# Ledger of designs, part 44: designed miniproteins, single chains

Each design is a single chain, and the fold is of that chain. pLDDT is the mean over its residues in the fold that is shown.

## One batch from the design tools (miniprotein)

Design m1509
Fold by ESMFold2-Fast:
Structure m1509 (fold): chain A 55 residues (1-55)
Amino acid sequence: MENVVLTGEEVQEVLALIRAGDVDGAKQLLISKGLSPEDAERVVAALVAWEEARA
């Protein structure tokens, strides 16, 4: 598995997109940072689950 390190600011940007309902935008942002489409999907799914658990 490829190791990609995201900064705290990049994580917050992805979370802001998810909170706005732009899940596709969050996924595309992660792909632009070097994640594969599969890894981006997995990360977005985990962040969505985390946000749902906080609601």
Scores: mean pLDDT 75

Design m1510
Fold by ESMFold2-Fast:
Structure m1510 (fold): chain A 76 residues (1-76)
Amino acid sequence: SMQELIDYLRSKGLTINKELEEQVLKEPDTPATRAGLVSNALTQNGIELDEEDYKRILNAKNLEQVKSLIDELLAK
């Protein structure tokens, strides 16, 4: 769920503003919506996300792979 992904990002110390949270919770839980949330959350917290890493998130098969990619990106 998008709420689980929001909670995970916050658990890693990322701030997610109310507007982004409200916007993504209205969207279906799709690879594109997940990639968009992660990209916006990282950018709002001053973390650069390149095109290759964006594609990796977009191509993730499940939420657990998205969480693993978030961990990798935050370790950079």
Scores: mean pLDDT 83

Design m1511
Fold by ESMFold2-Fast:
Structure m1511 (fold): chain A 95 residues (1-95)
Amino acid sequence: GKEIAEEFEKIAEYLKENGDKLSTEELEKIVREALEALERYPEDEEVVKAAVRALLAIPEDKFNELSEELRQEAALAIHELVVKYPFLQEVLQEK
């Protein structure tokens, strides 16, 4: 869905401005919700792009504070999707 894509685009923008201010718990919730959206809507290009943008918008320092299991799940999901969907190369080059 369009609504889910719009929500993750808003989350990505929020993270770019406020990611450093969010708690580890809040960031883990965002990561889990993004991974759930990728599992539910793997063929929806807009949802996939928006969820990956949200994951990539998490500051590196804050991402390293997440649980090892969640970091591994997020990294693996992004890697598999980038291999499967060439359109994600454009998302990876975004700031």
Scores: mean pLDDT 80

Design m1512
Fold by ESMFold2-Fast:
Structure m1512 (fold): chain A 109 residues (1-109)
Amino acid sequence: SSMVEEKALKYYLELLKSMIEELEKRGDTETAERYRLLVKLLQGEKLSPEELKKVLDTLLERGLISEQEKKELLSLSNSEQQERLRKILKEEAMRLYEARNVEILPPLK
């Protein structure tokens, strides 16, 4: 990975951690748990099938994947799902880092 990718990942992880803290302060422990799964995935932790499904739901709610892409991803092996989801999150990290002065992390609906 380039130095820019490393900086983008660090920036995104800090945004996710800040969001988790804010959600927990508001008593939204379920959404905080979903964001913790994004952190785990980005840090290279292996997720269970149930956790991967929660990540898919989170990415759909955030508009990072379509309903069709979610269906396609669900047909893949757990290892292939994890690799593709991690790539999607890395692309989001790069996008947010490039726009860091004008974009904020969107809340889950």
Scores: mean pLDDT 84

Design m1513
Fold by ESMFold2-Fast:
Structure m1513 (fold): chain A 126 residues (1-126)
Amino acid sequence: EEEKKAEIERLQSELERAQRRVDAYTEANKLLEKALKYVEEGKASTPEQRQKLLDKAVEYLEKAARILAQEDPELGAFVLYAANQIRKDPEKAVEYVKKALDKVKAGLEEATRRQQEYQSRLEELK
């Protein structure tokens, strides 16, 4: 059954891609959750402490953008854009981090759904 073997190999490749996307979104989500905590703490802090917390949040956004760029270049670019907007308008930092986090969570849900679909299809062929 060459057709069955080719289908199994294709589904295995798609599953590996979906797994890489799940891993990237999961790590990005953790980094953005940390960024959100830093920008929220910054709102209650002195101006000097707020700047240090915002700098930390931007570092986490930039790290998340680099991880995402490998699997989802458009989302990676958006997270990097959010980091740049926080530098220009610190008052909107919470808004931009939440927007980035919402997009990453949506990507994680989609990638997880695709992973489950490919796993189920592989099980049917075995």
Scores: mean pLDDT 87

Design m1514
Fold by ESMFold2-Fast:
Structure m1514 (fold): chain A 87 residues (1-87)
Amino acid sequence: APVLSDEEVEEQLKLLVEALERGDYGTAASILRFLLSQPPEVRERALKTLKEIGEKALGALDVLYQSPSKRVRELAEEARKALEPSL
């Protein structure tokens, strides 16, 4: 499978942070869904970024949790559990 480069991961994380900071939870959720579906190394970097953002990240997770896709909701629940000890 095509693997994201470190540079591509850094760019996606930057876009995620910028979307969360402006309260664009739709855009943040789209980026987060993509990152959380990547290999564990990329997923761990996304979760670390969400922990650093804190409570503002919950808005993006709420969008994912309301997805009609069971897989997307499961990814959101895993991310929420990872964030909860930091909140």
Scores: mean pLDDT 80

Design m1515
Fold by ESMFold2-Fast:
Structure m1515 (fold): chain A 76 residues (1-76)
Amino acid sequence: LEEKIKELVEKIRELLASLPDTREAAVKATAELLLGIGLALGEKLGDVSSLKLEELSELAQLAYELTKLSLELKPL
């Protein structure tokens, strides 16, 4: 799960490096990040009883990194 999120982050960063500087590109990248987070959390939440505190902490850190990346893509 955590590895899937990490792969997604890396892939999105590579994609962003190749895209032209446009608001549309930023929006698409943010949507991909949010979709990836949702899918990864959905898979893990299916087995809540086996979720360890360590795993929750790692997921929270990865979610934080993805959120930071999405904020960098905003037109603020």
Scores: mean pLDDT 57

Design m1516
Fold by ESMFold2-Fast:
Structure m1516 (fold): chain A 111 residues (1-111)
Amino acid sequence: MEEERRKKIEEAEEYFERARELEREARELSRRENELLEKIQNGEEEDLEKAREEIREITREVVEKLFEYLLNLNKAMDIYLELGEIEKLLEKLEEEGLLSLKERIERRLKL
């Protein structure tokens, strides 16, 4: 039924939205890490041990967010592929700036 197809597309869109949020959060954390590294390099940080712990924690959070990003992206892609919505998938990948991934999928579809 068309209703089940629509629900699956909505589910895929929710996974893309969640992936976008996770990527944005990871980017903000990476920006904070870079600011802290710059302060250390410039001698503006008084507590180097505390700064090291903060960097370690931020790095862990970035890795966790990027892993969740990949999981959500894969779930969205799987739904579009199962529905045969290849053109919509490629459009979404282009919108998200995932041009290398778009190119790999296009190559696989030509086989």
Scores: mean pLDDT 80

Design m1517
Fold by ESMFold2-Fast:
Structure m1517 (fold): chain A 68 residues (1-68)
Amino acid sequence: MKKEAEELEEKARKLFVENGFNEESVELYIKAAELYLKLGDKEKALEILEEVPPSNKEVQKKIEELKK
């Protein structure tokens, strides 16, 4: 599980470097954060979601919910 989250995080960052923030890269950031949440690592999940630009309303909503 943690290795899977780390692999998704790395893949998301690689896709961002290659193509910018698009649907695929954002989806991978969200999946990595969700795996970290399942592991109880809320801090790491927030860190990953915060890498996505604040213009992404879905990700911003998830960040807000996690900060409660």
Scores: mean pLDDT 76

Design m1518
Fold by ESMFold2-Fast:
Structure m1518 (fold): chain A 92 residues (1-92)
Amino acid sequence: MMEERRQELLEKLREIERLQEEIERMEAEKAPPEELLKKYEELLELLDELLSQRELLEELFGEDAERLLGNLEALKEKAEKKIKELKEKLES
């Protein structure tokens, strides 16, 4: 049980890192706002899922959990802000 949940969380963390790198490349390449919006929404969904598992993250990462959770929360705030900006750009 715990080992399966650990594997799932580690895989989601890897997916978040992959999406961040993809978004960074897309922004550098000046990708269309529609494509960026889709990727930020995917990132936000993964972040919400991980943050909903706060207790398990604390159990798995111990003393490192506070820093990890802080980074995930900061990334979520950034994603929410970018989604708002992209939606405003698409509506204008």
Scores: mean pLDDT 81

Design m1519
Fold by ESMFold2-Fast:
Structure m1519 (fold): chain A 70 residues (1-70)
Amino acid sequence: LEERESPRLVHFGEWPAAGEPVTAISALTPDGTRVVVVTSADPAAVAAVRAKLAAEGLTITGERTFTTPA
């Protein structure tokens, strides 16, 4: 995956259960540190995470929804 290119990738959240849909949100801090937050695919949870990242001054750079391997 191309997102592996950054040596400053930081992952937050628990590992999701196998087979469950999840959304990964990529963001940059003001100093350029890449952050990835994994949450449920629930639109309300995604919106809450996006709002919190924006409140902390992070810039959302991407969003991907996928199903964890069974």
Scores: mean pLDDT 66

Design m1520
Fold by ESMFold2-Fast:
Parts: C-alpha cells; structure tokens; sequence
Structure m1520 (fold): chain A 88 residues (1-88)
C-alpha cells in the first residue's frame, strides 16, 4: 500500500527508539514485507550493540525514500541482510 512520504519517514525514525521486543512485534504486525525486513535489520543491529551502524542504515534508508529511490532501498536492505548473515 502507498504511504505518504511523511508516513514512510516517520516509520523509519520510529525504529531509532526500538528498545523492546514488544515494540518490535507491534510494529512488525502492522508492517508490509519491505518494512518488516527493515525492522528485523534495525533490531538485529541494536542486539549486536551496533547502534551507530543502525542509525547510519536508517539515515541512508530515509535519504533513499526522500529521493523516491525504492530500487536503491531494496538493494540497501539486501546488502545489509547479506552482511549480517555472513557475520552470524
């Protein structure tokens, strides 16, 4: 479903405050498949103590959304997932 630009940015900004499994689950249930992948990545980075990297990832995602570069956003998510899976 198509969200406004402001709604998409607000969603990404909310992930900076993702401090509990309960908040993560609540957001995940309401999210589309792409948003769910972003939630999982942001939460995983926090669990690994890589909060600066999480914030950098979210900043890049917000920039891509502002530019309406959704192909770039999907590539960013794919690359970050590959990186974290390789390190696991």
Amino acid sequence: MRYTLEEQIAFLESLRDLDSPEKAEELYKKANPLQRRVIVLAYELKLRGREDERDAFLDEAITLVKNQDYEGLEKLIDEKERELLREA
Scores: mean pLDDT 79

Design m1521
Fold by ESMFold2-Fast:
Formats: sequence, structure tokens, C-alpha cells
Structure m1521 (fold): chain A 71 residues (1-71)
Amino acid sequence: SKLEEAIKEAEERVTRLLDENPDASVLQMARIGSRVVNEIVAKNPDFSEEEQFELTDRVAQVVAERLEQRR
């Protein structure tokens, strides 16, 4: 689906940016996630509020998992 493709694009972009910034602080990692979500949402104005929340949650999970891997 279009949502699944957008989520995949967002997850790939967040992962790439996190890999390029291995020493990023927690705040910097959160900003990376927020930036990617905002860019994908702007490209998909037809997404419902629920679809935007799903995209946001999935990106937040990628950031959270990366933070756990640092422990």
C-alpha cells in the first residue's frame, strides 16, 4: 500500500541518517526522526490522521531501537 511504501521510505531514511551520525545525542536523533516524518507527511497530504500517527510511531520505534543498541 502507499502507506507501507511511505513507512519503508521513512524507516530507510532514518536508518541512513542515524548510521551517518553514530555519535548523535538523544535530542539530535529525535530531530532526525521528526524531520523525516515531516518530509514524508508533506509529500502525502492525503494521509489520514491515523496513517500519520502510524508513520510517526514506526519512525519513533526505529529511533528507540537504535538508542537501546547503544546500551
Scores: mean pLDDT 85

Design m1522
Fold by ESMFold2-Fast:
Structure m1522 (fold): chain A 118 residues (1-118)
Amino acid sequence: MEKLRKVLEEVNRLFTDELGIDEIPFEIVDEETIKVDGIEYKIVYEDVEEPYFDKEKKELIIPKDEKDRDFTLAHLFSHVLIDLKLGFKEEELERYDLLAFRIAATAYSYVYGKVPLP
């Protein structure tokens, strides 16, 4: 939990610094709940092949067999920040995914001292 908190804090710092905005308040409520800008998101482990963010259900879905849950959660958390501040733009989906991955990978590498596996 301590290292995960540091990764998410670094994601928030990098994202908001890149956009020139104030850091977004967030809280790790428990192992299954994160609150971001007053909105609760559930961390759900499911039998899926790839992680994804379900905006309508406010769920961060992680594969049950995920090797690096902290990196995956950091990547999904980056998508939450992008959604809250940049909104949905269909033409930007690829750029937003690359931004989310880049920020999460940088934050993760800084905290863990290693590059996440591709």
Scores: mean pLDDT 81

Design m1523
Fold by ESMFold2-Fast:
Structure m1523 (fold): chain A 105 residues (1-105)
Amino acid sequence: EEEKKKEEIIEELVKLYIENNDDITEEDLEKVKEFAKDIYELIEKNKEKIKKILAEVFKKPEEVEKMSIIDLAELILELIKKVINGGSEKERKLIDKILDLLAES
């Protein structure tokens, strides 16, 4: 179900924030949940632009064209996790380009 997958992605984003920050209050947790939802909505709003960025990097642009909003959000989440753990220069450049797009939106 799309709604269930959306909720799982939001929960994963919240978890990543908590794991990278030592002191989280209950108030901070609510703000982090709102932030995670906002990020998901920005991905929805910018899906076509994100697909263009991804298609430039992937050898099979037709596969990117078929991606749902959930697929895009999962891929972005995976890239963020890889970058946090060091990542390649290519992965860092890709996530920076996506984050810049979201910041402009």
Scores: mean pLDDT 73

Design m1524
Fold by ESMFold2-Fast:
Structure m1524 (fold): chain A 80 residues (1-80)
Amino acid sequence: MTLEVTTANGRRVLVNISDSATAPQAARIVGRSLGLSDAVSDEVGRRVEGKETPNSLGAGVMAAGEISKLTGERIYVSKV
């Protein structure tokens, strides 16, 4: 599934997340797409570990919330 990740300052990136990806895997992809370090992207992945989402959009929204907490930057995700 292709997701659009947008920051409050208007930066937009497109990410392709497999429908078979786990929530931690999707979170790491979103974090890296925003230029976050591997350590921060892995922390986001850890925070969503054990949480089941029915699709990549749910995982992306959850990751955006955790990234917003870690960076202080408002982030949202939408389906393309």
Scores: mean pLDDT 76

Design m1525
Fold by ESMFold2-Fast:
Structure m1525 (fold): chain A 90 residues (1-90)
Amino acid sequence: MLSPEERELIKRLREALEEGVKEGLSAEEMLKRIDEVAIEHMKEYGKELSKGSVELLHEIRLVVLENPEMSAEEFAKEVEKLIEEHEKKQ
């Protein structure tokens, strides 16, 4: 079961993805927005930041590094898949 901290991160990530797709951002620009979300999340939770949250953020970064030419919509789909896989790992 996901912690309250992990659920808040997932909520923030989903909001950032929805906004980025609506704004027509590139995958690289969406990653910058996700990095901003990650920094604010780390400031709020500090020592309570889970290993799962750190791992999820790392996996999201790798998506852009592996395919920098992907569209914002493709990036959002890949990140949503990572979130769903993370939610299934208890």
Scores: mean pLDDT 79

Design m1526
Fold by ESMFold2-Fast:
Structure m1526 (fold): chain A 85 residues (1-85)
Amino acid sequence: SEELLKKVKELLEKMKKALKEKNYEEARKILAELVKLLRENLSEKEFAELAPLLKEILLALANEDVEKALKALDELEEKVEEILK
């Protein structure tokens, strides 16, 4: 849905801002909100397609790897757009 995509994009922008500020704790909180939103609005199959990218983001945050986190967030946005077509 267009509404879901808008909410996902808003959370991704907040997470990118937190990452640029090196606020990894805030980025983790936003990631948890994003995961909850996706689990509540997607089918199990659709969510499973996103799970590897969500894991990559979580690992990048744990390693404080801003570049890898930003790349994985961009890939996640593209995948969400594909699923919601």
Scores: mean pLDDT 88

Design m1527
Fold by ESMFold2-Fast:
Structure m1527 (fold): chain A 84 residues (1-84)
Amino acid sequence: MEIEALIGLAEVLIEAARAAGDEALAAEGEAALAAIRASTDPEEAAAILEPVFRALLERLAGDPALRAAATARLRALAAEMEAK
């Protein structure tokens, strides 16, 4: 469950990075997603995702439209997790 949530979050980050045209951040997100999928430890997976998430938050601070899109996707993901 926790790893599945981190995978979903990583996918949102990759989509947001691509939407912003940030190919480097998208590539970092893809690498993080591959490492998370190979991991069996949620804490390790979270540590892998943290720097990519931080970089995306900095990018989102400058782009209100991207922030709104990312927020909507996270809400959708949260609803999917709640529904099981």
Scores: mean pLDDT 71

Design m1528
Fold by ESMFold2-Fast:
Structure m1528 (fold): chain A 71 residues (1-71)
Amino acid sequence: KLEELNKLIPAAGEVLDQVYNLAKNTKGEAMGEKVRKAVIDELAKRVQKYGPLSEAEVKALAAAVAAEVLT
């Protein structure tokens, strides 16, 4: 639920667009969608377990998930 994540993490949408475009330009559109979905799922789990995340935490998590999925 991206709208719910944006209320708790205002930068989530922007970060998701950045990792999607990075993966898409490197490995194609299907990989972009795979990375984006993996980041959304991980952000949702972290928010449910630990509460709201800072923009820096969101960016760090997105970068780590993207690197893992792309390798």
Scores: mean pLDDT 74

Design m1529
Fold by ESMFold2-Fast:
Structure m1529 (fold): chain A 88 residues (1-88)
Amino acid sequence: MEELRRLEEEAAAAEREIAALWETDPERAARLAGERQAELAFRARELGLEVGDAFFLEMVAQGLSLEEAKRAAAERAEEIVREARARE
């Protein structure tokens, strides 16, 4: 599980970088962090890991702002849960 630990450490570092840059230049911070985290999400997917923030990170990588990406990811997660619940 060495690769899993590496992904967790890199994800944590990326999140801290987002927090540090968010107030200074949120657009640039979102792009840089999105690219970094999208790479981590891709690696996690190759390992068959479920990353809760994968949708959020993918949307940021596509150029959405962090605020918009959070909302879009939350709406998607809610829709998935709602449909799963409709199927019991």
Scores: mean pLDDT 57

Design m1530
Fold by ESMFold2-Fast:
Structure m1530 (fold): chain A 99 residues (1-99)
Amino acid sequence: MKTKFEAELEAPEDEATVIVRVSLKKDGKVKVTIEADGKKYEFEFDGKAGQILTVEFKVKPGSKVKVTVEGEGIADAEVELRSSPESREYKRVKAKKTE
């Protein structure tokens, strides 16, 4: 069954990087969608059981960010915001399973 995970975050007033980590329990295709600043960015991966897939994406200060992770065999998804210029963790959330 295809599983969907979502997370929403707001970037600080400094430049920030969104880091999406997807843990897989089965082999399968995974799609990560990042929506920020009115734009939609899609990343597709062929993953293997036991892998952690990572997507890093730089966002503008104050951006509202929506992350959607879809696929079969997803165990968990996590989203982290790191502030620039120092790569410090600003916020980390576990994505909510919606499907």
Scores: mean pLDDT 77

Design m1531
Fold by ESMFold2-Fast:
Structure m1531 (fold): chain A 69 residues (1-69)
Amino acid sequence: SRLEREVASAYSAYGITKAGGDADIWITEKRGSLMSEEEKQKAIAEAQRRAKKEIEEMEKLYKEKEEEL
Protein backbone atom coordinates (compact mmCIF):
# COMPACT_ATOMS: atom_id res chain seq x y z
CA SER A 1 0.00 0.00 0.00
CA ARG A 2 1.01 3.67 -0.21
CA LEU A 3 1.25 3.90 3.58
CA GLU A 4 3.62 0.90 3.69
CA ARG A 5 5.90 2.53 1.10
CA GLU A 6 6.02 5.80 3.05
CA VAL A 7 6.65 3.90 6.30
CA ALA A 8 9.54 2.05 4.61
CA SER A 9 10.89 5.41 3.36
CA ALA A 10 10.75 6.86 6.89
CA TYR A 11 12.62 3.88 8.34
CA SER A 12 15.21 4.14 5.55
CA ALA A 13 15.82 7.84 6.35
CA TYR A 14 16.94 6.84 9.88
CA GLY A 15 18.81 3.72 8.76
CA ILE A 16 16.12 1.40 10.17
CA THR A 17 14.30 -1.54 8.67
CA LYS A 18 10.69 -2.15 9.74
CA ALA A 19 12.20 -4.80 12.06
CA GLY A 20 14.78 -2.32 13.42
CA GLY A 21 17.89 -4.21 12.29
CA ASP A 22 19.36 -1.65 9.91
CA ALA A 23 19.58 1.01 12.65
CA ASP A 24 22.34 -1.02 14.32
CA ILE A 25 24.38 -1.17 11.09
CA TRP A 26 23.78 2.49 10.20
CA ILE A 27 24.71 3.80 13.67
CA THR A 28 27.81 1.56 13.85
CA GLU A 29 29.04 3.00 10.52
CA LYS A 30 28.60 6.57 11.80
CA ARG A 31 30.28 6.14 15.21
CA GLY A 32 32.76 3.31 14.62
CA SER A 33 33.83 0.44 16.87
CA LEU A 34 34.56 2.58 19.98
CA MET A 35 30.88 2.79 20.93
CA SER A 36 29.96 0.94 24.13
CA GLU A 37 27.02 -1.50 24.16
CA GLU A 38 25.03 0.99 26.27
CA GLU A 39 25.71 3.87 23.86
CA LYS A 40 24.84 1.65 20.89
CA GLN A 41 21.48 0.62 22.40
CA LYS A 42 20.69 4.26 23.30
CA ALA A 43 21.47 5.44 19.75
CA ILE A 44 19.30 2.67 18.26
CA ALA A 45 16.42 3.55 20.60
CA GLU A 46 16.66 7.24 19.66
CA ALA A 47 16.68 6.46 15.91
CA GLN A 48 13.67 4.13 16.35
CA ARG A 49 11.83 6.80 18.36
CA ARG A 50 12.30 9.36 15.56
CA ALA A 51 11.14 6.89 12.90
CA LYS A 52 8.11 5.93 15.03
CA LYS A 53 7.08 9.58 15.45
CA GLU A 54 7.24 10.13 11.67
CA ILE A 55 5.21 6.95 11.06
CA GLU A 56 2.57 8.02 13.63
CA GLU A 57 2.25 11.36 11.81
CA MET A 58 1.78 9.55 8.47
CA GLU A 59 -0.84 7.22 10.00
CA LYS A 60 -2.74 10.25 11.35
CA LEU A 61 -2.82 11.84 7.88
CA TYR A 62 -4.08 8.60 6.32
CA LYS A 63 -6.80 8.22 8.98
CA GLU A 64 -8.00 11.77 8.24
CA LYS A 65 -8.12 10.93 4.52
CA GLU A 66 -10.14 7.74 5.20
CA GLU A 67 -12.58 9.74 7.36
CA GLU A 68 -13.26 11.99 4.33
CA LEU A 69 -14.28 8.95 2.28
Scores: mean pLDDT 58

Design m1532
Fold by ESMFold2-Fast:
Structure m1532 (fold): chain A 94 residues (1-94)
Amino acid sequence: SAVDELLARLEEVRARVLEMVEAGASLEEINAFIAEETRRLVEEFPEYAELIERFGAGLYLYVSDYYDGRISLEEMKRRMEELLAQTRAELRAR
């Protein structure tokens, strides 16, 4: 289904963001990646644009908090997993 395809793509975006953080990518590079993938997903799944944009914004916020030293790497990963779980629940409820 379109929902299952979108969910798989959102999981891939989160996984790639985690790989970029672990590889030492800059916040600017990660933000650019999130913005590009969010734009592409909105083009493919326009009915879910608001949810996709909120997901991308959430990922950026958690990476930014980690890079600023406000949260640990473990807490960033936990928040990203929670964001994905919440997004999955919202997608399947619509």
Scores: mean pLDDT 90

Design m1533
Fold by ESMFold2-Fast:
Structure m1533 (fold): chain A 92 residues (1-92)
Amino acid sequence: MELIEKIKEHTEKAIKAIEQGDVKGALEHIEEIYKLALEAYKKEDLEAIETAIEGLEKIKKLAEELGLKEVALEADIYIGLLLIQKGVLKIE
């Protein structure tokens, strides 16, 4: 789906920004991932939400390794919010 492709593109761009020490660029791409995940939630697209969580977990881990605390914290917050949203969609 188009949402999954866009989430993956912003994940790669965030990782590249983190590797370059571009905190602002990393935060902008994390925010775009979250916006795309909110669109996925409205469409009940569980796979796109899971793709966003996986991307944000990779971003968080790399940011923690490089000491970019603000980037790691923002990714962690959005991971938490998306896990709650994913849980709601899985209620039978």
Scores: mean pLDDT 85

Design m1534
Fold by ESMFold2-Fast:
Structure m1534 (fold): chain A 81 residues (1-81)
Amino acid sequence: SEVAALLAQAEAYLAEGKHFDELGREYTAKGERLIAEGEASGDQELIDKGQNYLAIGKSAFAIGKGYYDRAARLRAEAAAL
């Protein structure tokens, strides 16, 4: 049915959102570790690398949000049918 097809696609988008949330958490943790290490050692290059990983994590969360928003729209379409 049309409803089943929309809900299946929404589930696929939710799975993609979860994957990007996991990447966001992973890169945020890596960034935080590098910044802490750089601050402890006075190594500005480690701090800069950590900031780059934080930016990657932020981007991953933004992509994940995009997938959650798409899933929500498909679920709303299914509810309207």
Scores: mean pLDDT 92

Design m1535
Fold by ESMFold2-Fast:
Structure m1535 (fold): chain A 70 residues (1-70)
Amino acid sequence: MSAELRARFKELTGRGLRAVARQDIAGLEAVIAELERLRDEALKAGDHELAQKIERVIASLRAALAELKA
């Protein structure tokens, strides 16, 4: 796994969880977009394990975003 991509993933996951806790819809949407870009970079790097982990976090944050908009 790329150490740089992993560090970015940890930062973005923390930001996403804080956005959910604060009900920050705009911040959560921004974090999801950044995670989608990071997933694409992980796939290009051949880090399929990291890409799968990023995709799981994106799915969880998208579910939280849907609840906040309900």
Scores: mean pLDDT 86

Design m1536
Fold by ESMFold2-Fast:
Structure m1536 (fold): chain A 87 residues (1-87)
Amino acid sequence: SAAGEAALLAEVAALRAELERHRAEVEDARANGSADVRQQAELAERYAAARSPAEALEVLKEGIELITKKHKNEELGKEKVAELEAA
């Protein structure tokens, strides 16, 4: 329905804004390998290929989860390196 489509578009817009903000923060962080870059490129391709707001919303959710996990892993990696250097 048109009402359902409008609701999905609003969710996509909100998630897109959150993803953009989070991506800006992650860009300041060190990349830990080609696998993460490849996964993000794959998600970007799927987002561009999305034929409906529902498909776009699912890709954005996956993207946010991936970026959040990557960022946490990068911070944990930096903490571990600092701990080892202090030893």
Scores: mean pLDDT 67

Design m1537
Fold by ESMFold2-Fast:
Structure m1537 (fold): chain A 77 residues (1-77)
Amino acid sequence: SMETKRVQEEVQKEILEIIAKENEEFVKKYGPDEELPEEVLKEYEKKEKVFKELAAAIDAGAPAEEIKKLYEKFLAE
């Protein structure tokens, strides 16, 4: 549906902006090739898992409501 496509485009744009901002803050704090503390790696793995679930739902054309719920989960992790 058009609603699903609009939500996908908006969520993708916001995700790219969030990733860019977090990556900039991460590089500023740890450096580009710094070995990460175990706690930071665990948090990164949690975020990656939720991101993969969100990306898979978008690729599968999941309903707008499902994409929004996964996006909120991504923001919380």
Scores: mean pLDDT 70

Design m1538
Fold by ESMFold2-Fast:
Structure m1538 (fold): chain A 75 residues (1-75)
Amino acid sequence: VKFVGLSIQVPDELKAKSDQILKEVLQPAVTGYQAKVEKQGDNNFVITQDVASTNTMSARSDVREALTAYVAKLS
């Protein structure tokens, strides 16, 4: 079994929304890839997959798009 991680850091001003970002933005973006998102600090997250997956790049792309769209809505 191989695990592939992607580290994400959100700005300090989003710390209060970190749990919302995890549940409403990051976790839904990875559900289709059999991946999960784990909180590693107040504004740090890691995406992990249970198996070596050819879908890793697609999962990363979808996460970046979802997070970018979320941040844009806050601006």
Scores: mean pLDDT 68

Design m1539
Fold by ESMFold2-Fast:
Structure m1539 (fold): chain A 109 residues (1-109)
Amino acid sequence: REKQREEAIERLEEARERLAKVAATMTKLALADEKYDNAASEVINAGVAVEQAIKQVREGKEREGLEDAAKELEEAARALEEAADTPEVAEALRTVKEVLELVRELLEE
């Protein structure tokens, strides 16, 4: 449905913006300590996957884009869970998990 697609795109664009802020935070942490390098890279990859999912939803390839985004978000969540326990990493993990739940919800619709 056209209206559901537009609402999905709006929610994904908001999620992309949230992931971009998390990526900036994780990149800053990685510059200070290399142990965050993998988590920063995986969050950046997840943001790119969500951006590609938005393009594919616009093109009518909703399931393909969302499935790829879900996989990248799962990898980002795993990398953040392996990182040192800091408030910034905990907030990043929360954001990634919330975006992953959004993508999973859209896949079930």
Scores: mean pLDDT 84

Design m1540
Fold by ESMFold2-Fast:
Structure m1540 (fold): chain A 80 residues (1-80)
Amino acid sequence: MSLIQQAVKLRDLILNKKFDEAIKLIEELGVRLPQVLLALQVYLLSQGKMDELYKINLAISKNPKLREVVEKVAAKWKPV
């Protein structure tokens, strides 16, 4: 699955409040999560969907379990 397809899937899961499925996807992405999040930000900005980007970031920050898994996975990523 492409980075953009994974980014769109993650967006859809979070916006539809399917947090358990979103957490599973984040865990499956592992070290790729920061690249998927960057691809999502670039995609939403190119589509003029800043409101959706804000809602996604807010949903992550307000869900303690989702926030914890994002922080844990993202913190292990390092650029080559």
Scores: mean pLDDT 77

Design m1541
Fold by ESMFold2-Fast:
Structure m1541 (fold): chain A 77 residues (1-77)
Amino acid sequence: SMLKELFEKSYEAVEALINKDFEKAIKLFKEIFEELGEELHITEETIEKIKKGVEENPEELRKKLEEIKKEAEEWLK
């Protein structure tokens, strides 16, 4: 199922963000958007802002990402 494959990639992308693996997260998000027929244009400025956000408040970002992940799991049920 395309929906399950997209969910698995989304889950991996969120886990990569939680683990601060920004290269993997960006790659996975690009693949997800390509499968949806959209092109994800991420500039270096956007990547830098994401990195700064994680560095300045890693606990808050992690908490929000874990809540999004939990919500997605409940939605899939």
Scores: mean pLDDT 67

Design m1542
Fold by ESMFold2-Fast:
Structure m1542 (fold): chain A 71 residues (1-71)
Amino acid sequence: SKEEEVRKALLKLQLYANIAAVKTGKEDEILRVLDEAQERVAEAVSQGNYEEALKIIEEAKKRLDEIVEKA
């Protein structure tokens, strides 16, 4: 289901964020991105908008990639 796709994508985002935090030492900035993404995903899912939830996760990963590149 699309709900399961969102759960899997969010789990992958959480794992990626943890790796990025260890690699860069920028735990606060990375956790802020993750927390904001999780809140927005929860809101989108509550509205049944799984496409928006996946888009939010993709955008958050791009922001994390930028933090890693700057480090």
Scores: mean pLDDT 87

